# Designs tried in a protein design run: designed miniproteins, single chains, continued (5). Part 37

Each design is a single chain, and the fold is of that chain. pLDDT is the mean over its residues in the fold that is shown.

## One batch from the design tools (miniprotein)

Design m17258
Fold by ESMFold2-Fast:
Structure m17258 (fold): chain A 65 residues (1-65)
Amino acid sequence: GSVTLTLKALRDYTAKTPEELSLKKGEIVEAEVPSDQEYARVKSLETGEEGIISFSDLLKHTELI
């Protein structure tokens, strides 16, 4: 199973790999977090862009709204 969270970027996040999504401060995203994986599938609700971000990086750079 997975949990879907709505998160707000607290600061800019620059993707470390081509598969990752970069975020801008204030951007609202939807993150699908599988219980058995270290990476979340993230979709920007502003742009519709999709990518992955590690759950640890997501927690450091976003807040639950």
Scores: mean pLDDT 82

Design m17259
Fold by ESMFold2-Fast:
Structure m17259 (fold): chain A 61 residues (1-61)
Amino acid sequence: MSDEALRTILEWAVSNLDPSMSVEEQEKRLQTLVDSLKAAYPERADVLDRLYAEFVARIRA
């Protein structure tokens, strides 16, 4: 799995979050997806952690 493909998955997920959700619920949904991706691609855990932090910062902005 490429870093670009992982970024694309997370971009799609963030784009499909319900904007009526709280920031905390949006972060929880994204965390669930990241945890699932880490389970599938444990060798990409570092990339997934960096992407999660980046997208959480965007959700909070």
Scores: mean pLDDT 80

Design m17260
Fold by ESMFold2-Fast:
Structure m17260 (fold): chain A 74 residues (1-74)
Amino acid sequence: SIQKSQERIKKRVEFTRKNLQQMVDFIMTHGSPALQARMQALLEQMKNTKEKGILDMILLGIYHLYQTVLDEQS
């Protein structure tokens, strides 16, 4: 349902916000060069935005990038 999807997104965004430094450090340490470059691009976008909706999309992007790196390490 839309409600469950929105709740899942909110939880992922909140998790990323709380763990941002740890997640960035993990990606930059264990990610491939392509994933590290994507992380740098997302950080640059975060620095340049004040719009909550755009920020939430970037945080969700970081969450998915973090999951990709975790999956590659397993």
Scores: mean pLDDT 86

Design m17261
Fold by ESMFold2-Fast:
Structure m17261 (fold): chain A 101 residues (1-101)
Amino acid sequence: SKMKEIEKKAEVIKKLNEELKNADKAAIEAELRANQTPENRAAFEAYLRRRIKILREVVENLNASEEAIEILEWDLEVAKILGVSEEIIKEIEKALEEIKK
C-alpha cells in the first residue's frame, strides 16, 4: 500500500528529526563547556548546512513545517552563541523565512 509506505517514511524522518535535535543539544553543551577552536567551528558549520538540507526535505515530504521551524530557530540561537559565520546565520534565516511562507 502506497499509504503504508508514506507512513513508514514519515516515521523514519520524524525519528531522524528527533535525533538531529538531540545530537545538536549534546554538541552545543559540549562546545559551550570547551574552548572553541576553528576546527570545531568548521565542523559545526558543516553539520548545520547538512541539517538545514534534511529539515527542508522533512518539510517537503512530511509537511512538518512547525517541527522544522522549532529546530531551525534553536539552530539559529546556537549559531549566534557559538559565533558561527554570518553566511551560515543568513542561510538558517533564509530557510526559516521560506518554510514560514
Scores: mean pLDDT 69

Design m17262
Fold by ESMFold2-Fast:
Structure m17262 (fold): chain A 81 residues (1-81)
Amino acid sequence: SLEELEKELRRLLVEAANLAPELFSAILDLVSEVSKAKSLEEALEIVEKWIKEHGVTDERLIELMKRIAELVIRIQELRKA
């Protein structure tokens, strides 16, 4: 359900904030930019660019950012249905 996906997104955002508190503001900016993406492919390209720009090498954070992008796109698709 939409509510379950929104709850999971909040959980992942909290996990990201705990893992990289110094990047929290940048992570929120990333979520805003991903929310404007037209497809999952575009959203993942935005994430890849963000990872490179912020020098992120932590595989856990990289995987978490990809999961956040996937959830944001899925939530948007369900809101339009």
Scores: mean pLDDT 85

Design m17263
Fold by ESMFold2-Fast:
Order: sequence, then C-alpha cells, then structure tokens
Structure m17263 (fold): chain A 94 residues (1-94)
Amino acid sequence: SMMDEMKKKLEELKKLLEEAIRALEAGDYETARRLLEQAVEVAKELAKSGLKSMEAIYELAVEALRALEEGDYRRARALAHLLVGLTSELIESL
C-alpha cells in the first residue's frame, strides 16, 4: 500500500541519517556528504506526498547537507540527529 511504501522510505531515510551521523562523528565528511545526498533524495520522494510533515523533513535534510557543504559539521550533525528523531516519530505514527 501507499502507507507501507511511505513507512519503508522513512525507515530507509532513518538508516541513511544514522550512517551519516556515524561518518560525521568519525570525521569522514566525504562519506557523510554521500549519505546526506542520498537522504535528501529519499526525503524528496516522501515530500511528493504533499504531507506537511514530509515536506518539513525534506527541508531539514537539505539544510543538513548545506551545513556540511559549508563546513558547519556541528550543525550538520545536530540537524541529522533532529531528523532521526522526526523520522522515528513518523514511523511510529504510521
């Protein structure tokens, strides 16, 4: 179903964000960028649903990637942690 597909995409997004956090904590910014780019693509697909919560997740994912590209690794990590929390809450709500 559409809800099952959304839940699967949220679980994929959460995994990518958790892997990005681990890469950031290890100082592997190249791996973190690749993982955040993948997270942005998954979040973009979720935003196509038109749900405000999914659109907010996409906007925050774009901000996390931008922070990393600007060298603000602390902000990128903080936004990734926030996104993990939000995706977890949405998975539980579906």
Scores: mean pLDDT 89

Design m17264
Fold by ESMFold2-Fast:
Structure m17264 (fold): chain A 91 residues (1-91)
Amino acid sequence: PKTIQQLVDEFKQAVKNGDKDKAISLVNQLRDMGVDGLTVLGETQYIPTINTLSDQIITAVKNGDKDKAISLLDQMKSTYNLAMFEGAQKL
């Protein structure tokens, strides 16, 4: 299985190349991995934010808004990293 960073890098490449189908597939994979990770950590309060950002990324990809799609993915990654940090503090 690919790492989250590999999927992020492939998403940015697909967006830059205009490969909308691949970009949508990759963001769905990142959503699933993020939701699973947050569930394992007990940080389920962040799941609605991850789902909302994922839907906004898909919309931006479909509209060809490359800068917005990348910006929203970076926000999704930031949200996940915050949840990881809080989960780590709970041990």
Scores: mean pLDDT 83

Design m17265
Fold by ESMFold2-Fast:
Structure m17265 (fold): chain A 81 residues (1-81)
Amino acid sequence: MLPRLSPEELKAEMELGSLELAAATLLTVYRKTGDESDLERVERLVEEMRRFRETAPASLQPRIAALIEWLEERIREAREE
């Protein structure tokens, strides 16, 4: 029995998981290359996450917000250092 999740919440959870993996992968690539174009890919992913957040279920809002904040901090560190 599916535990009290709407189909929309389940779909959004799966999509968020994919975005979390993409974020980790892109940051790892940038860390290896040091290439500005790879950092720009991370910035584009943050914009995609912001768009996803606009339609995401309320239950996922804190997790999406935390992921965006974490990525913005990584981008800031990379650009300043």
Scores: mean pLDDT 78

Design m17266
Fold by ESMFold2-Fast:
Structure m17266 (fold): chain A 82 residues (1-82)
Amino acid sequence: SLEEVEKAARDIVDTARRLLAQGKPREEIVKEVRDLLIKYGFPEEIAERIARLAVDLLERGWPYERVVEMVTEALKAALERE
C-alpha cells in the first residue's frame, strides 16, 4: 500500500541519517539501507539504486523531509512498472 511505501521510505532515510551521524563509511550505510529495503520486499537492483539515492541526498545536505519525499516517489515509481 502507499502507506507502507511511505513507512519504508522513512525507515530507510532514518537508518541512513543515523549511520551518517555515527560516522559510518558510505558503502556500509548503502549496504544496510539496501538490506532493509530487501527486507521490505523490494528487488535487489531497486534496493541498491534507492539506497544510494537516499545516502547521496543526505550527504548533499538535503532536508530530511525532502529526502523522504524523493525516496517515497522513487519507491512508488519502481512499483508502478508492471
Scores: mean pLDDT 85

Design m17267
Fold by ESMFold2-Fast:
Structure m17267 (fold): chain A 87 residues (1-87)
Amino acid sequence: MEEIKKESLTALTKANEEITLSSEAVFKDGEPVVQTSRYLEKQEDGNYAYVEGTSVNGEVLSREHLRTLTPEDFKAIVEQIEKKVKE
């Protein structure tokens, strides 16, 4: 009998100017089978890509570039995340 569990995780993390805004996963036998994450990624032009990535069994299935954000937009998002962490 196969058991699939759905867990929703909201992770606000910051590293190397990358931010994970949300992560949602479907688990099977304690391992994530399907994971969808939304994150900000720094681009070569100094702007940030707002990306939705989906992986299946640890392999990247899709990577959708939803929006391009300026450094000012990124700073505003970082400040909002830091404010929420303090609340």
Scores: mean pLDDT 66

Design m17268
Fold by ESMFold2-Fast:
Structure m17268 (fold): chain A 86 residues (1-86)
Amino acid sequence: ARRELLLEYLRLLQTVLPELTDEEIERLAREEEADEAALRAAIEFLRNPEEILEKLAKEKGYDLEELKKKYKELVAEAEELLRAER
């Protein structure tokens, strides 16, 4: 159950970070055992958004403001999940 929940969150993060492919998500879930460590890794990946968001906006042609909005929403949801498991 928790593994499936973490995979859903990682897939949600893909909507903002296309660098998180399905293969990367499966790799994170396998190596981190789909627990709070995997969730923390996903959150940490988004903790420094400036370079990542600028890179994605430039490389993929995304709107930077829209990308920043989605990023903040996804990180907040992931952080709430991590705190609930504590």
Scores: mean pLDDT 60

Design m17269
Fold by ESMFold2-Fast:
Structure m17269 (fold): chain A 74 residues (1-74)
Amino acid sequence: MLDIAVEAADEAMRKTGMTGGNEFSAALEAALLVLREGLSPEEAAKIARERFGGNSGSELAAYEAARIARELAE
């Protein structure tokens, strides 16, 4: 599960062009929220952004990671 979340976060960072640690932390948290709690990508991204920074880059990375995690879980 954590390995899948890390893969989703890494791919989200590549797709969005984000390179910051806060953006990666938001992406990883969003992926884990989808995998553990079954949250939607929109819900997971909002929570992750609130925890790791209020910038649009962290929300974008979190949303993409959540989407990728959901696809990998199917």
Scores: mean pLDDT 80

Design m17270
Fold by ESMFold2-Fast:
Structure m17270 (fold): chain A 61 residues (1-61)
Amino acid sequence: MEGDEELAIAEELARERFSPVAREARAAGDGAGGGGVTAETQERAARLWEELMAEAREILA
């Protein structure tokens, strides 16, 4: 599902419960001063985000 509404709610729930995990997922996607290895960072971010959304969906369901 690609609903921004669902993502926003899921992120809020995840943040409260999985604050460190949610923060890490965002940081991984956004960041990186480690120049040159952006591909790896993006893969990690995508995976973490997918897991986060899956768990958030479970909570929302």
Scores: mean pLDDT 58

Design m17271
Fold by ESMFold2-Fast:
Structure m17271 (fold): chain A 70 residues (1-70)
Amino acid sequence: AEEELRAGVRKVVRYYAKLLGLPEDDVQALLNADSVEAILEKMKELGVPEEVIEQFKRDVERLRRLVAAR
């Protein structure tokens, strides 16, 4: 459950990082964040567009629902 959510969140982070062309150091900073909330704050610090942050939040909510349905 928790491990599955964490793995899914990491995949979503990598997807958006690739889409946005983020430097590897920034990608690593996002992947090293302790929580979804920490990832969101780091995205804001890195200047990720609000529309992408909102899409990421929706993707994480879908992952939480999928993990909870097991």
Scores: mean pLDDT 79

Design m17272
Fold by ESMFold2-Fast:
Structure m17272 (fold): chain A 67 residues (1-67)
Amino acid sequence: MEFLVKVEGVSAEEAAEKLNKATGVKKAEAIPETNSVRVTLEEGMTEEDVKIILENLGLKAESIEKL
């Protein structure tokens, strides 16, 4: 499952680094032009899991879009 997360208060690269270290994240790719991160979750995870992961990492999302 893939999501596009537009992050606030941090760079896309910093957010992607933190997300790549998070349990349940298979891959996180920074898109600096829009300050967004493309997040690929492990099988069986949902948008609710993305929100929980972001909260646990102290990251703020402006928007979360399912790809």
Scores: mean pLDDT 83

Design m17273
Fold by ESMFold2-Fast:
Structure m17273 (fold): chain A 72 residues (1-72)
Amino acid sequence: SEYEELAEQALKLAEKYSQEALELGNPDLAKRIREEGERLSAAIRAGDWKRTLQASARFKELKKELEKLKEE
């Protein structure tokens, strides 16, 4: 399923960004990235568009926090 592929990709991206946050010494950010990635994946699999949008927005905010950390 296209949704299953998207859901798996969300988890892979969350794992990648979580690992990057850990390497930069921010385990709290790593945990939040993983949790929002899991929420996004679950929402995509459920076909819940509202939850997908909410989780996607939070995930994007966490990615911005990670990018700021990389610039420091």
Scores: mean pLDDT 86

Design m17274
Fold by ESMFold2-Fast:
Structure m17274 (fold): chain A 64 residues (1-64)
Amino acid sequence: TEEEYQQRIEQSLRYAKEHPEVAELNREIAEKLREIGDQIDRILALEKQGKLEEAQRLKEEMRE
């Protein structure tokens, strides 16, 4: 779910603060997960608006 993605991003950032030796890699991963989360948020918003065709189109784009 959206909440699960946000939780994973927060965990990655927290781990980076505690482990500076891997901090940069974890920040890059967290940033990529945030971008994916934003796309998921958009898809969910479209589904809530009843724009199921547009939501499905974005899902297909994400799979590329």
Scores: mean pLDDT 73

Design m17275
Fold by ESMFold2-Fast:
Structure m17275 (fold): chain A 96 residues (1-96)
Amino acid sequence: SEANRRAAEAALELAREYEKLGKEAKDPTASTAFLMSARKFRELADYILANPSLSKEERLAQLERLAEAAIQSGKNTGYGEEVKELAERALAEARA
């Protein structure tokens, strides 16, 4: 559905942003953490597209769970603010 497509697009946008952070990070640990988060957001996008019956609430819950995990990972690597800003922006777009 169009709603599922929009949610998948939001997850893919997060994946692209975290891929960018991973590419730009000079610390190998931070780079690995960002790339792992990007992979999880891509997997979420694939899951949403494969499950057209998924409710808006279920899609948002999955996105919020991954965003929270990414924020925590960012804090552990010293990039908490960048990860938080990206996650909050994407969640605001997905909730609209």
Scores: mean pLDDT 74

Design m17276
Fold by ESMFold2-Fast:
Parts: C-alpha cells; structure tokens; sequence
Structure m17276 (fold): chain A 97 residues (1-97)
C-alpha cells in the first residue's frame, strides 16, 4: 500500500519501498503513487523519486509519471515562495475575485 511504501521509505528501506511502489503500479493506484512521490520529495529523497518515475515510464504509465512530475513542480514552486510572497499572492487573488 502507499502507506506501507511511505513507512518503509521513512525507515530507509528503499528496496522494500520500491517493491511496494511496483505493487501500486500493478494496481494502477494513481493516488497512492502520487502520495509516495510527495512523501519522497518532502524527505529530500531525490534518488528514490528518480527510481519511481523511471519505473512508471518502464511500465507504460507515462501519463501518471507526467502528472506526478507536474505535481512535484507545483509543490517545489510553492516551497520557493517566502511566507511574505505567499501572503501577497493570496491577498492579490482575493482582490481579483
């Protein structure tokens, strides 16, 4: 499951976490794959993220890989904003409504 993959990743058990990812791929569990990718990104586990995206592409889940890459770019963009920049963007969007 996605929860098991995340737990294994947190324990540094990367090979076992990747086997759980393979199970998610076989089940076509898109939401679970997204959850694992976000958790890996949050923990700075770039090598694991690269392995996960490679596995998705090898298994023909290129659309899911693209969705995850887009999600991670958006998360990364938000993380690069200072709290002040984020507050200004929220205030600006309120004024445009």
Amino acid sequence: SAAEAIDLLAEGRDEEALKEVERLVKRKDREGLRAVAVAAHADGRQDFLDALLRLLKEEGLEDTAREIEELLREVERLERMSPEEAAREVERRRRER
Scores: mean pLDDT 78

Design m17277
Fold by ESMFold2-Fast:
Structure m17277 (fold): chain A 89 residues (1-89)
Amino acid sequence: HMKEEILKLFREAVAALARGDVDAAIEHINKLYELMKKAIENNDLETAEFGLNRLQLLRDAARRLGHPEVEAAVDKAINELKELIEKKK
């Protein structure tokens, strides 16, 4: 299920952030973005909203841990996904 894959990628991104692995965190965020974009394209807005909430938690974690590159990557993903969701409504 897409929600389980989102949770897996979310946990991997959080672990990368905790260890200061910025490149790995951004890689997992990009994978989350692609998975959520696919959910939106398939009209699975519930899964997309679930993933969007997880990206918001990642943004907050990146901000608290002082990783501006990761925060910027998450903000870009959140903004693009919100636009795609609004287009589907």
Scores: mean pLDDT 86

Design m17278
Fold by ESMFold2-Fast:
Structure m17278 (fold): chain A 91 residues (1-91)
Amino acid sequence: LIEEAIEKAEKGLEYARKGDGEKAVKELEEAIRLAREAYRTASEEAQPYLYEAVQLLELGLEYAREGDFKRAALLAEGAIRLLRNARRIEE
């Protein structure tokens, strides 16, 4: 789940960087869904990272919908770092 969330967030980041808002939105929505699912089964140590990642992805999704792809990309990058931290904790 965390690995799949990272993959979708990375695709969302790629599309945001290309200015493909429709695809960026779709991939970021999937990343949010997967990260929320991961949170339900995550350890107490990983949960704060997953929670913060979801918050950044949700904000990034809003910016992508508004066409602010630069901010969407920055937020997706931050979320990916947090998701990778959660993955390291979970192993």
Scores: mean pLDDT 89

Design m17279
Fold by ESMFold2-Fast:
Structure m17279 (fold): chain A 99 residues (1-99)
Amino acid sequence: SKIDQLLDQLKKLNDQIVELASKVSDDVAKKTKKLMDQQMDLLLDDSVPEYSQLMFHMANTTDIVLELKKAGKDDLADQVVELARQQHKLMVELFDLRE
């Protein structure tokens, strides 16, 4: 289904963000993976309001970006922001299909 395609694309973006975090440290990568996994679990839970899912995504992105900037990896932080923008677009498309 189109929903399954969007979820697969979101999972690939999550994996890319974790890979960027791994360039800082294993600890940052593990924390980032936990946030991405929690975000995916929320996307699969139809009882969670769409706006709440977007707010959770924004909070996770902010936390990851701040950790990367704190590590002096502004270039990696900028890449995460771009991937997060792609995630947001896919999430909006997913929500439009759910009505």
Scores: mean pLDDT 87

Design m17280
Fold by ESMFold2-Fast:
Structure m17280 (fold): chain A 68 residues (1-68)
Amino acid sequence: GAASVISALEDVVKEATGADKTAAEAALISVKDAKASEDAALTALETAVKEGSGADKTVAEKILEKLK
């Protein structure tokens, strides 16, 4: 399951402010979807870091750092 990714997202939501917090909350809702897998969530975060910009990229980088 996406439990590790959900935990990392919850930590980022607690620490983030402004646009970063909004992006993290949206990502958390998406990952909590009953069909989300840990692998799919990790792939989405890696894509957001590689192809994303601004708040979405910053949030994805923080989540991946929390998963180390």
Scores: mean pLDDT 69

Design m17281
Fold by ESMFold2-Fast:
Structure m17281 (fold): chain A 82 residues (1-82)
Amino acid sequence: MEKEIKEGSEKALEELKYMVENPEETKAELIALGLSEEQADEILEVAKEAAKKLEEALKAGDVEKALEIANEYFERVKAIVA
């Protein structure tokens, strides 16, 4: 389980970094899914914060914290798109 959580968290970090490094493509994709520009901008800010926290947790070897950060990110995104 911990290995799967770590691998999943590393993949999530790569995806979040891609979103942050490619903001225009990410915004275009989110808008194409039916989100407003304001919702897309908010998701990008949440992704930037989550990427930083997740990178720090993984660097520290804190797999449990990495899972918490990933879950917090998911819930925040759900709140934005609600």
Scores: mean pLDDT 80

Design m17282
Fold by ESMFold2-Fast:
Parts: C-alpha cells; structure tokens; sequence
Structure m17282 (fold): chain A 68 residues (1-68)
C-alpha cells in the first residue's frame, strides 16, 4: 500500500538522520538534506499532495524527536 511505501521512506530517512547525527553533522544541515531527499522521493514516486503532506509531517516528527 502507499502507506507502507511512505512508512518505509520515513524509516530510511530516520536512519539517514541518525547516521548524520553520529557523524557530527549540524542539525540544520541534516534537516535541509532530509527535506531535499523527501522532496526528490515524492517526485520520483509521484506522490499525491495528500501523501506528500503525510511524508513531510512524519519527517518533521522524526526530526523533532532527534532534536529533543
């Protein structure tokens, strides 16, 4: 399902964010790179505006979790 695809993308983004944090990359740079990657994945997979919003909302939640 599309929900499973989005969930998988979010997991991959979370792992990418974690690896960059472990390497000492600044959070602002991590956020920028994660957002760019999510935008590119949304275009590649032709996500609807609703699915794109879901992906970005979940990505924001992941970034906030790592920033806390």
Amino acid sequence: SMEDVISQMVRELAEMIKEMLEKGVPLEEIREKAMKFAEEQAKKNKLSEEDKSLLFDQLETVVRTFAA
Scores: mean pLDDT 79

Design m17283
Fold by ESMFold2-Fast:
Structure m17283 (fold): chain A 82 residues (1-82)
Amino acid sequence: MEVTDEEIKLALAEIYRGIGNYLLSKGDFDGAADAYEKAAKLLEEVLGPNHPLAKQMYENAARAYELSGDTEKAEEYRKKAA
C-alpha cells in the first residue's frame, strides 16, 4: 500500500501539533506558535479551512502568539479560527 500525499500531510500535522504542545510546555511560545501554524496549514490543505481540526490549530497558534506578546499575530490567527 502506497501512502498518499494527503495521508503524509495528516501525519505531519499530528507531528507538528505534538511539537507545538511540547514547546508550549517548555515556554517556547514562538516555537509553539510556528508548529501549530504549520499543523493548521496542513490540515487546511487536506480537510479545508473550516474543518474543526484546522480551526483548533489556529486557536492554539493564536494562544501561543498571545503568550509570546505578539498581539497582532494572535488576533490574526484567532480570526482564522472563527
Scores: mean pLDDT 84

Design m17284
Fold by ESMFold2-Fast:
Structure m17284 (fold): chain A 92 residues (1-92)
Amino acid sequence: MEEIAKEVEELKKKTEEEYKELFEKNKEKLSKEDQEEIEKALETFRAQSEQLLEAIKEGKLSEEEAREHLEALKKGAEELIEEIKRKIEEAE
């Protein structure tokens, strides 16, 4: 469980850094609607990450369940970053 919690924290840090590099540097190229969609997706990722960390801390999840939630978060993070890249490309 401690290992899984560390992986969640690292995923959160990595996703925030990639978001900052891609979104903040290209914000002027994006429509207001695209900016709002990206921000909402990031807020959802943050909320889900915090829920998983809290559940791990409270001992409410098995290791198998925690791993399944972590894999879902990894997929969500990848989809978020790819969506940002796609919207930036489409804005040209």
Scores: mean pLDDT 83

Design m17285
Fold by ESMFold2-Fast:
Structure m17285 (fold): chain A 98 residues (1-98)
Amino acid sequence: SAMDKDLVDHFVELIAGAEEEQVVLRVPGTSLPLSVQAEILLALARRHPRAAARYLLRHPELVKQLAREHPEVLEEIIRLVGKADPALAEEIRRLAAE
């Protein structure tokens, strides 16, 4: 399905604003496909790289899934995070390898 820009923007701002809360990348009654989650996280990393890092560090299984199924997207996210915080980028790389 085509990405809804408003839906992507909604989740990006929701994750960026959630200081200590777990954000669920799901629509009620439907799971978001991994490809859609990857695009939301890439958009988040472009606008709020530290928020993207915090989200991924809270969801290590998602990092592993992205490493297997969307490695190019994960590498771009890690690159964007590394520009803001190299230590967080290295921590995400470590999770991807575990």
Scores: mean pLDDT 76

Design m17286
Fold by ESMFold2-Fast:
Structure m17286 (fold): chain A 75 residues (1-75)
Amino acid sequence: WKEDAEKGVQAFRDGRFDEAIKYFKEAAEKSTDPELREASKKVAEILPRIAKGEATDQEKEEAVANIRKIEELLK
């Protein structure tokens, strides 16, 4: 699951939102870490709206905050 989360973060940084959504969904399903599971689930729920240009500023902030949390948990 760490590899899935890491690939999700990298895909997000590269602007590959479809891949990022896929990897964060996999991380949310496979993770044994409840914090990483919750953060990955939140990102996977918000990213489709960001990709479509439908996300609110609050949703964008929540997605970025959860991605930062995932990066911290991967250390």
Scores: mean pLDDT 80

Design m17287
Fold by ESMFold2-Fast:
Structure m17287 (fold): chain A 65 residues (1-65)
Amino acid sequence: MEIDIAVLELEIAVLKSIGTVKDYRVEGEKIRVTIYDRSEEDRENAEKLKERAEKLGVELEIEYV
């Protein structure tokens, strides 16, 4: 479970570096992510992140800005 959280956190860090993610924080067994909703690509990346979190069994909360 800790490894799954670390893997997802690394993927979120990549999305932050390409400008899709504004910020994120780890809250125990959950990750809260703020994602820009500016483009179709931003939405596609958000959906891929949700799917990845579900496969890893990590709880993900997404806030759109």
Scores: mean pLDDT 78

Design m17288
Fold by ESMFold2-Fast:
Structure m17288 (fold): chain A 86 residues (1-86)
Amino acid sequence: MEELLEEARRLAEKGLETGDKELFQEAAYLAGYALGKKAVQAGASKEEVLEKARETAEAMIKELGEEARPMAEAFIEGARKGAEEA
C-alpha cells in the first residue's frame, strides 16, 4: 500500500520535471487504486469508495481547473479497480 502510494508520488514528480501529462494521469490512477483498495480493506463498501472518489475528483477539477479532468478521471478509475480487487 505505502509502496504503491510512493510509486504514485514518484511518477507525479517525474511528470512535473518532464511535463509529461501521461505520468500525472498514471500517478492519479495509482493513488486512486491504493486508496480504494485500502478503504475496502478497512470496511468501506465499493459504493462508498466510488462516491468518495467522485467527490475528490470534482474537488480536483474545481480547484485546478478543467485541465485536471483527465487526472480526476484516472483517479476515479483507479479507485474503482482498487475497490474491486480488495
Scores: mean pLDDT 78

Design m17289
Fold by ESMFold2-Fast:
Structure m17289 (fold): chain A 100 residues (1-100)
Amino acid sequence: MEYDERIEKLAEAFAEAERRHRLEVIDSMKNITDEQKEELKAAIDAEYPELVERHREILKKNLTKEEIDEMVARLEAAPSREDQLRVAEEWWNRFAKKVR
C-alpha cells in the first residue's frame, strides 16, 4: 500500500469514528428537540469531507511513517469495522492527551 493510501485509510477511519461519536453525543442531548438533533446531524454530514481532510493533514504533520504503518497494521488486524473504529478512537484519544 502506498504511503498516501495508508494516510487516506487512517484519515477515513478517524473521521468516521469522530462522526459516530458526535452523532451519539447529539442523540444523548435532553435539552433540544428532535428537529434540532436532525439539523445538527445534517451539519456533521455536510462537514464530513472537510473532517476527513483535517485528519489527513493532522496525520501527515504529527505522525512518523513508522507510526502510520503500525496504525494501519493494527486497523487491518481488527476483526470488524466496529473494532477498527474503536481502535481509531483509542489512538486519537491517546494522541490528543499527549499533545495536551
Scores: mean pLDDT 78

Design m17290
Fold by ESMFold2-Fast:
Structure m17290 (fold): chain A 90 residues (1-90)
Amino acid sequence: SPAKEKMLKLLEEIADLVGEVDPEFAEKLRKKIEEMKDYSIEELAKEFSKLYFEMMDKMDELKAPEELKKKIEELVEEIAKIYDEALEKE
C-alpha cells in the first residue's frame, strides 16, 4: 500500500530523530518498524500509538530539546493524516 509505505518512511524519520537523544530506544523503534511492515494499516496505527506515548515519556525524561519534540509531533500528525485518508478510500 502506498499509504503504508509513506507511514513507514515517516516512522523511520522519527526513529532517526529519537536516535539523536536515545540511540537504544531508536533501535527498539526500528525493530518495531520492521515488524510493522507485515501489519495492516490499522494494526500499524494501533502499535505506533502505544510506542508514541513511551517515546514522548523518554524524550521528557532525557530533557530532549523542545524543537526536536516538535519535529516528532509534526511527523506523527503527518502519519495520522495519511492513515485517515487511507480509511476514507473505503
Scores: mean pLDDT 82

Design m17291
Fold by ESMFold2-Fast:
Structure m17291 (fold): chain A 102 residues (1-102)
Amino acid sequence: KEFVEKRIKERIAELKKVLPNLSDDLLKALAIYYVETELKRFGLEVPDLPITKSVSPEAWKVVEEIRKIGREATSVEDAKKLVEESNLPEELKKVMLKTIYE
């Protein structure tokens, strides 16, 4: 319980260093998404926390776009095109493209 909240806060801090111009709302949604992805590897779910309830539907739509790209991409080139054609914030697109090439 407390471990998951701490992990989300730590991930927000790390994401803010890489994506300083993204809104706090979007940073929260991305941090929760990454912690959720980590926990799913161990068969665990993110509990219902005040921080998860504070995220807007608009921020969750950005996370759903990222999930869609991950499901539909069949190659590095395909992933690049999907990111470039998406409605994601430009700063986030730059970080995702760097990650795809590494």
Scores: mean pLDDT 74

Design m17292
Fold by ESMFold2-Fast:
Structure m17292 (fold): chain A 105 residues (1-105)
Amino acid sequence: SEAEEYLEKALELAREKGDEETAKLLEKALEAYRQGNYLEASEHLLKAAMIAFKKGDLEILELIREALEALLREAKERGESKEVILELEINLGMIDIMIGVLKLS
C-alpha cells in the first residue's frame, strides 16, 4: 500500500531526527490505518503535520501529505462514506496550505 509506505517513511524519518512527538502521532496513524479506520488515521496525520509545520520540517510534512493523499484514494476505492471522504479532503487541504506557507518562507 502506498499509504503504508509513505507512513512508514515519515515515521522512520521522525525517529531518525529524534522528533518523538511527530513519531508517536505517526505510530497512531499507522495503527488506525491497519485497523481500517481511515478517519482516525487522517486525524493523527493532521496532528503530526501541525507539529512538523511548527518545526519547519518540510521533508516530514511532504511525506505526511503523500500518505494522506494515498489514504484518501484507498478510502474512495473501498467505498467509505461521503462524510469520511469529505473530512479526509479537508485534512489534506489543510496540509497543502501548510506546505505552501513553508515554501514561501
Scores: mean pLDDT 90

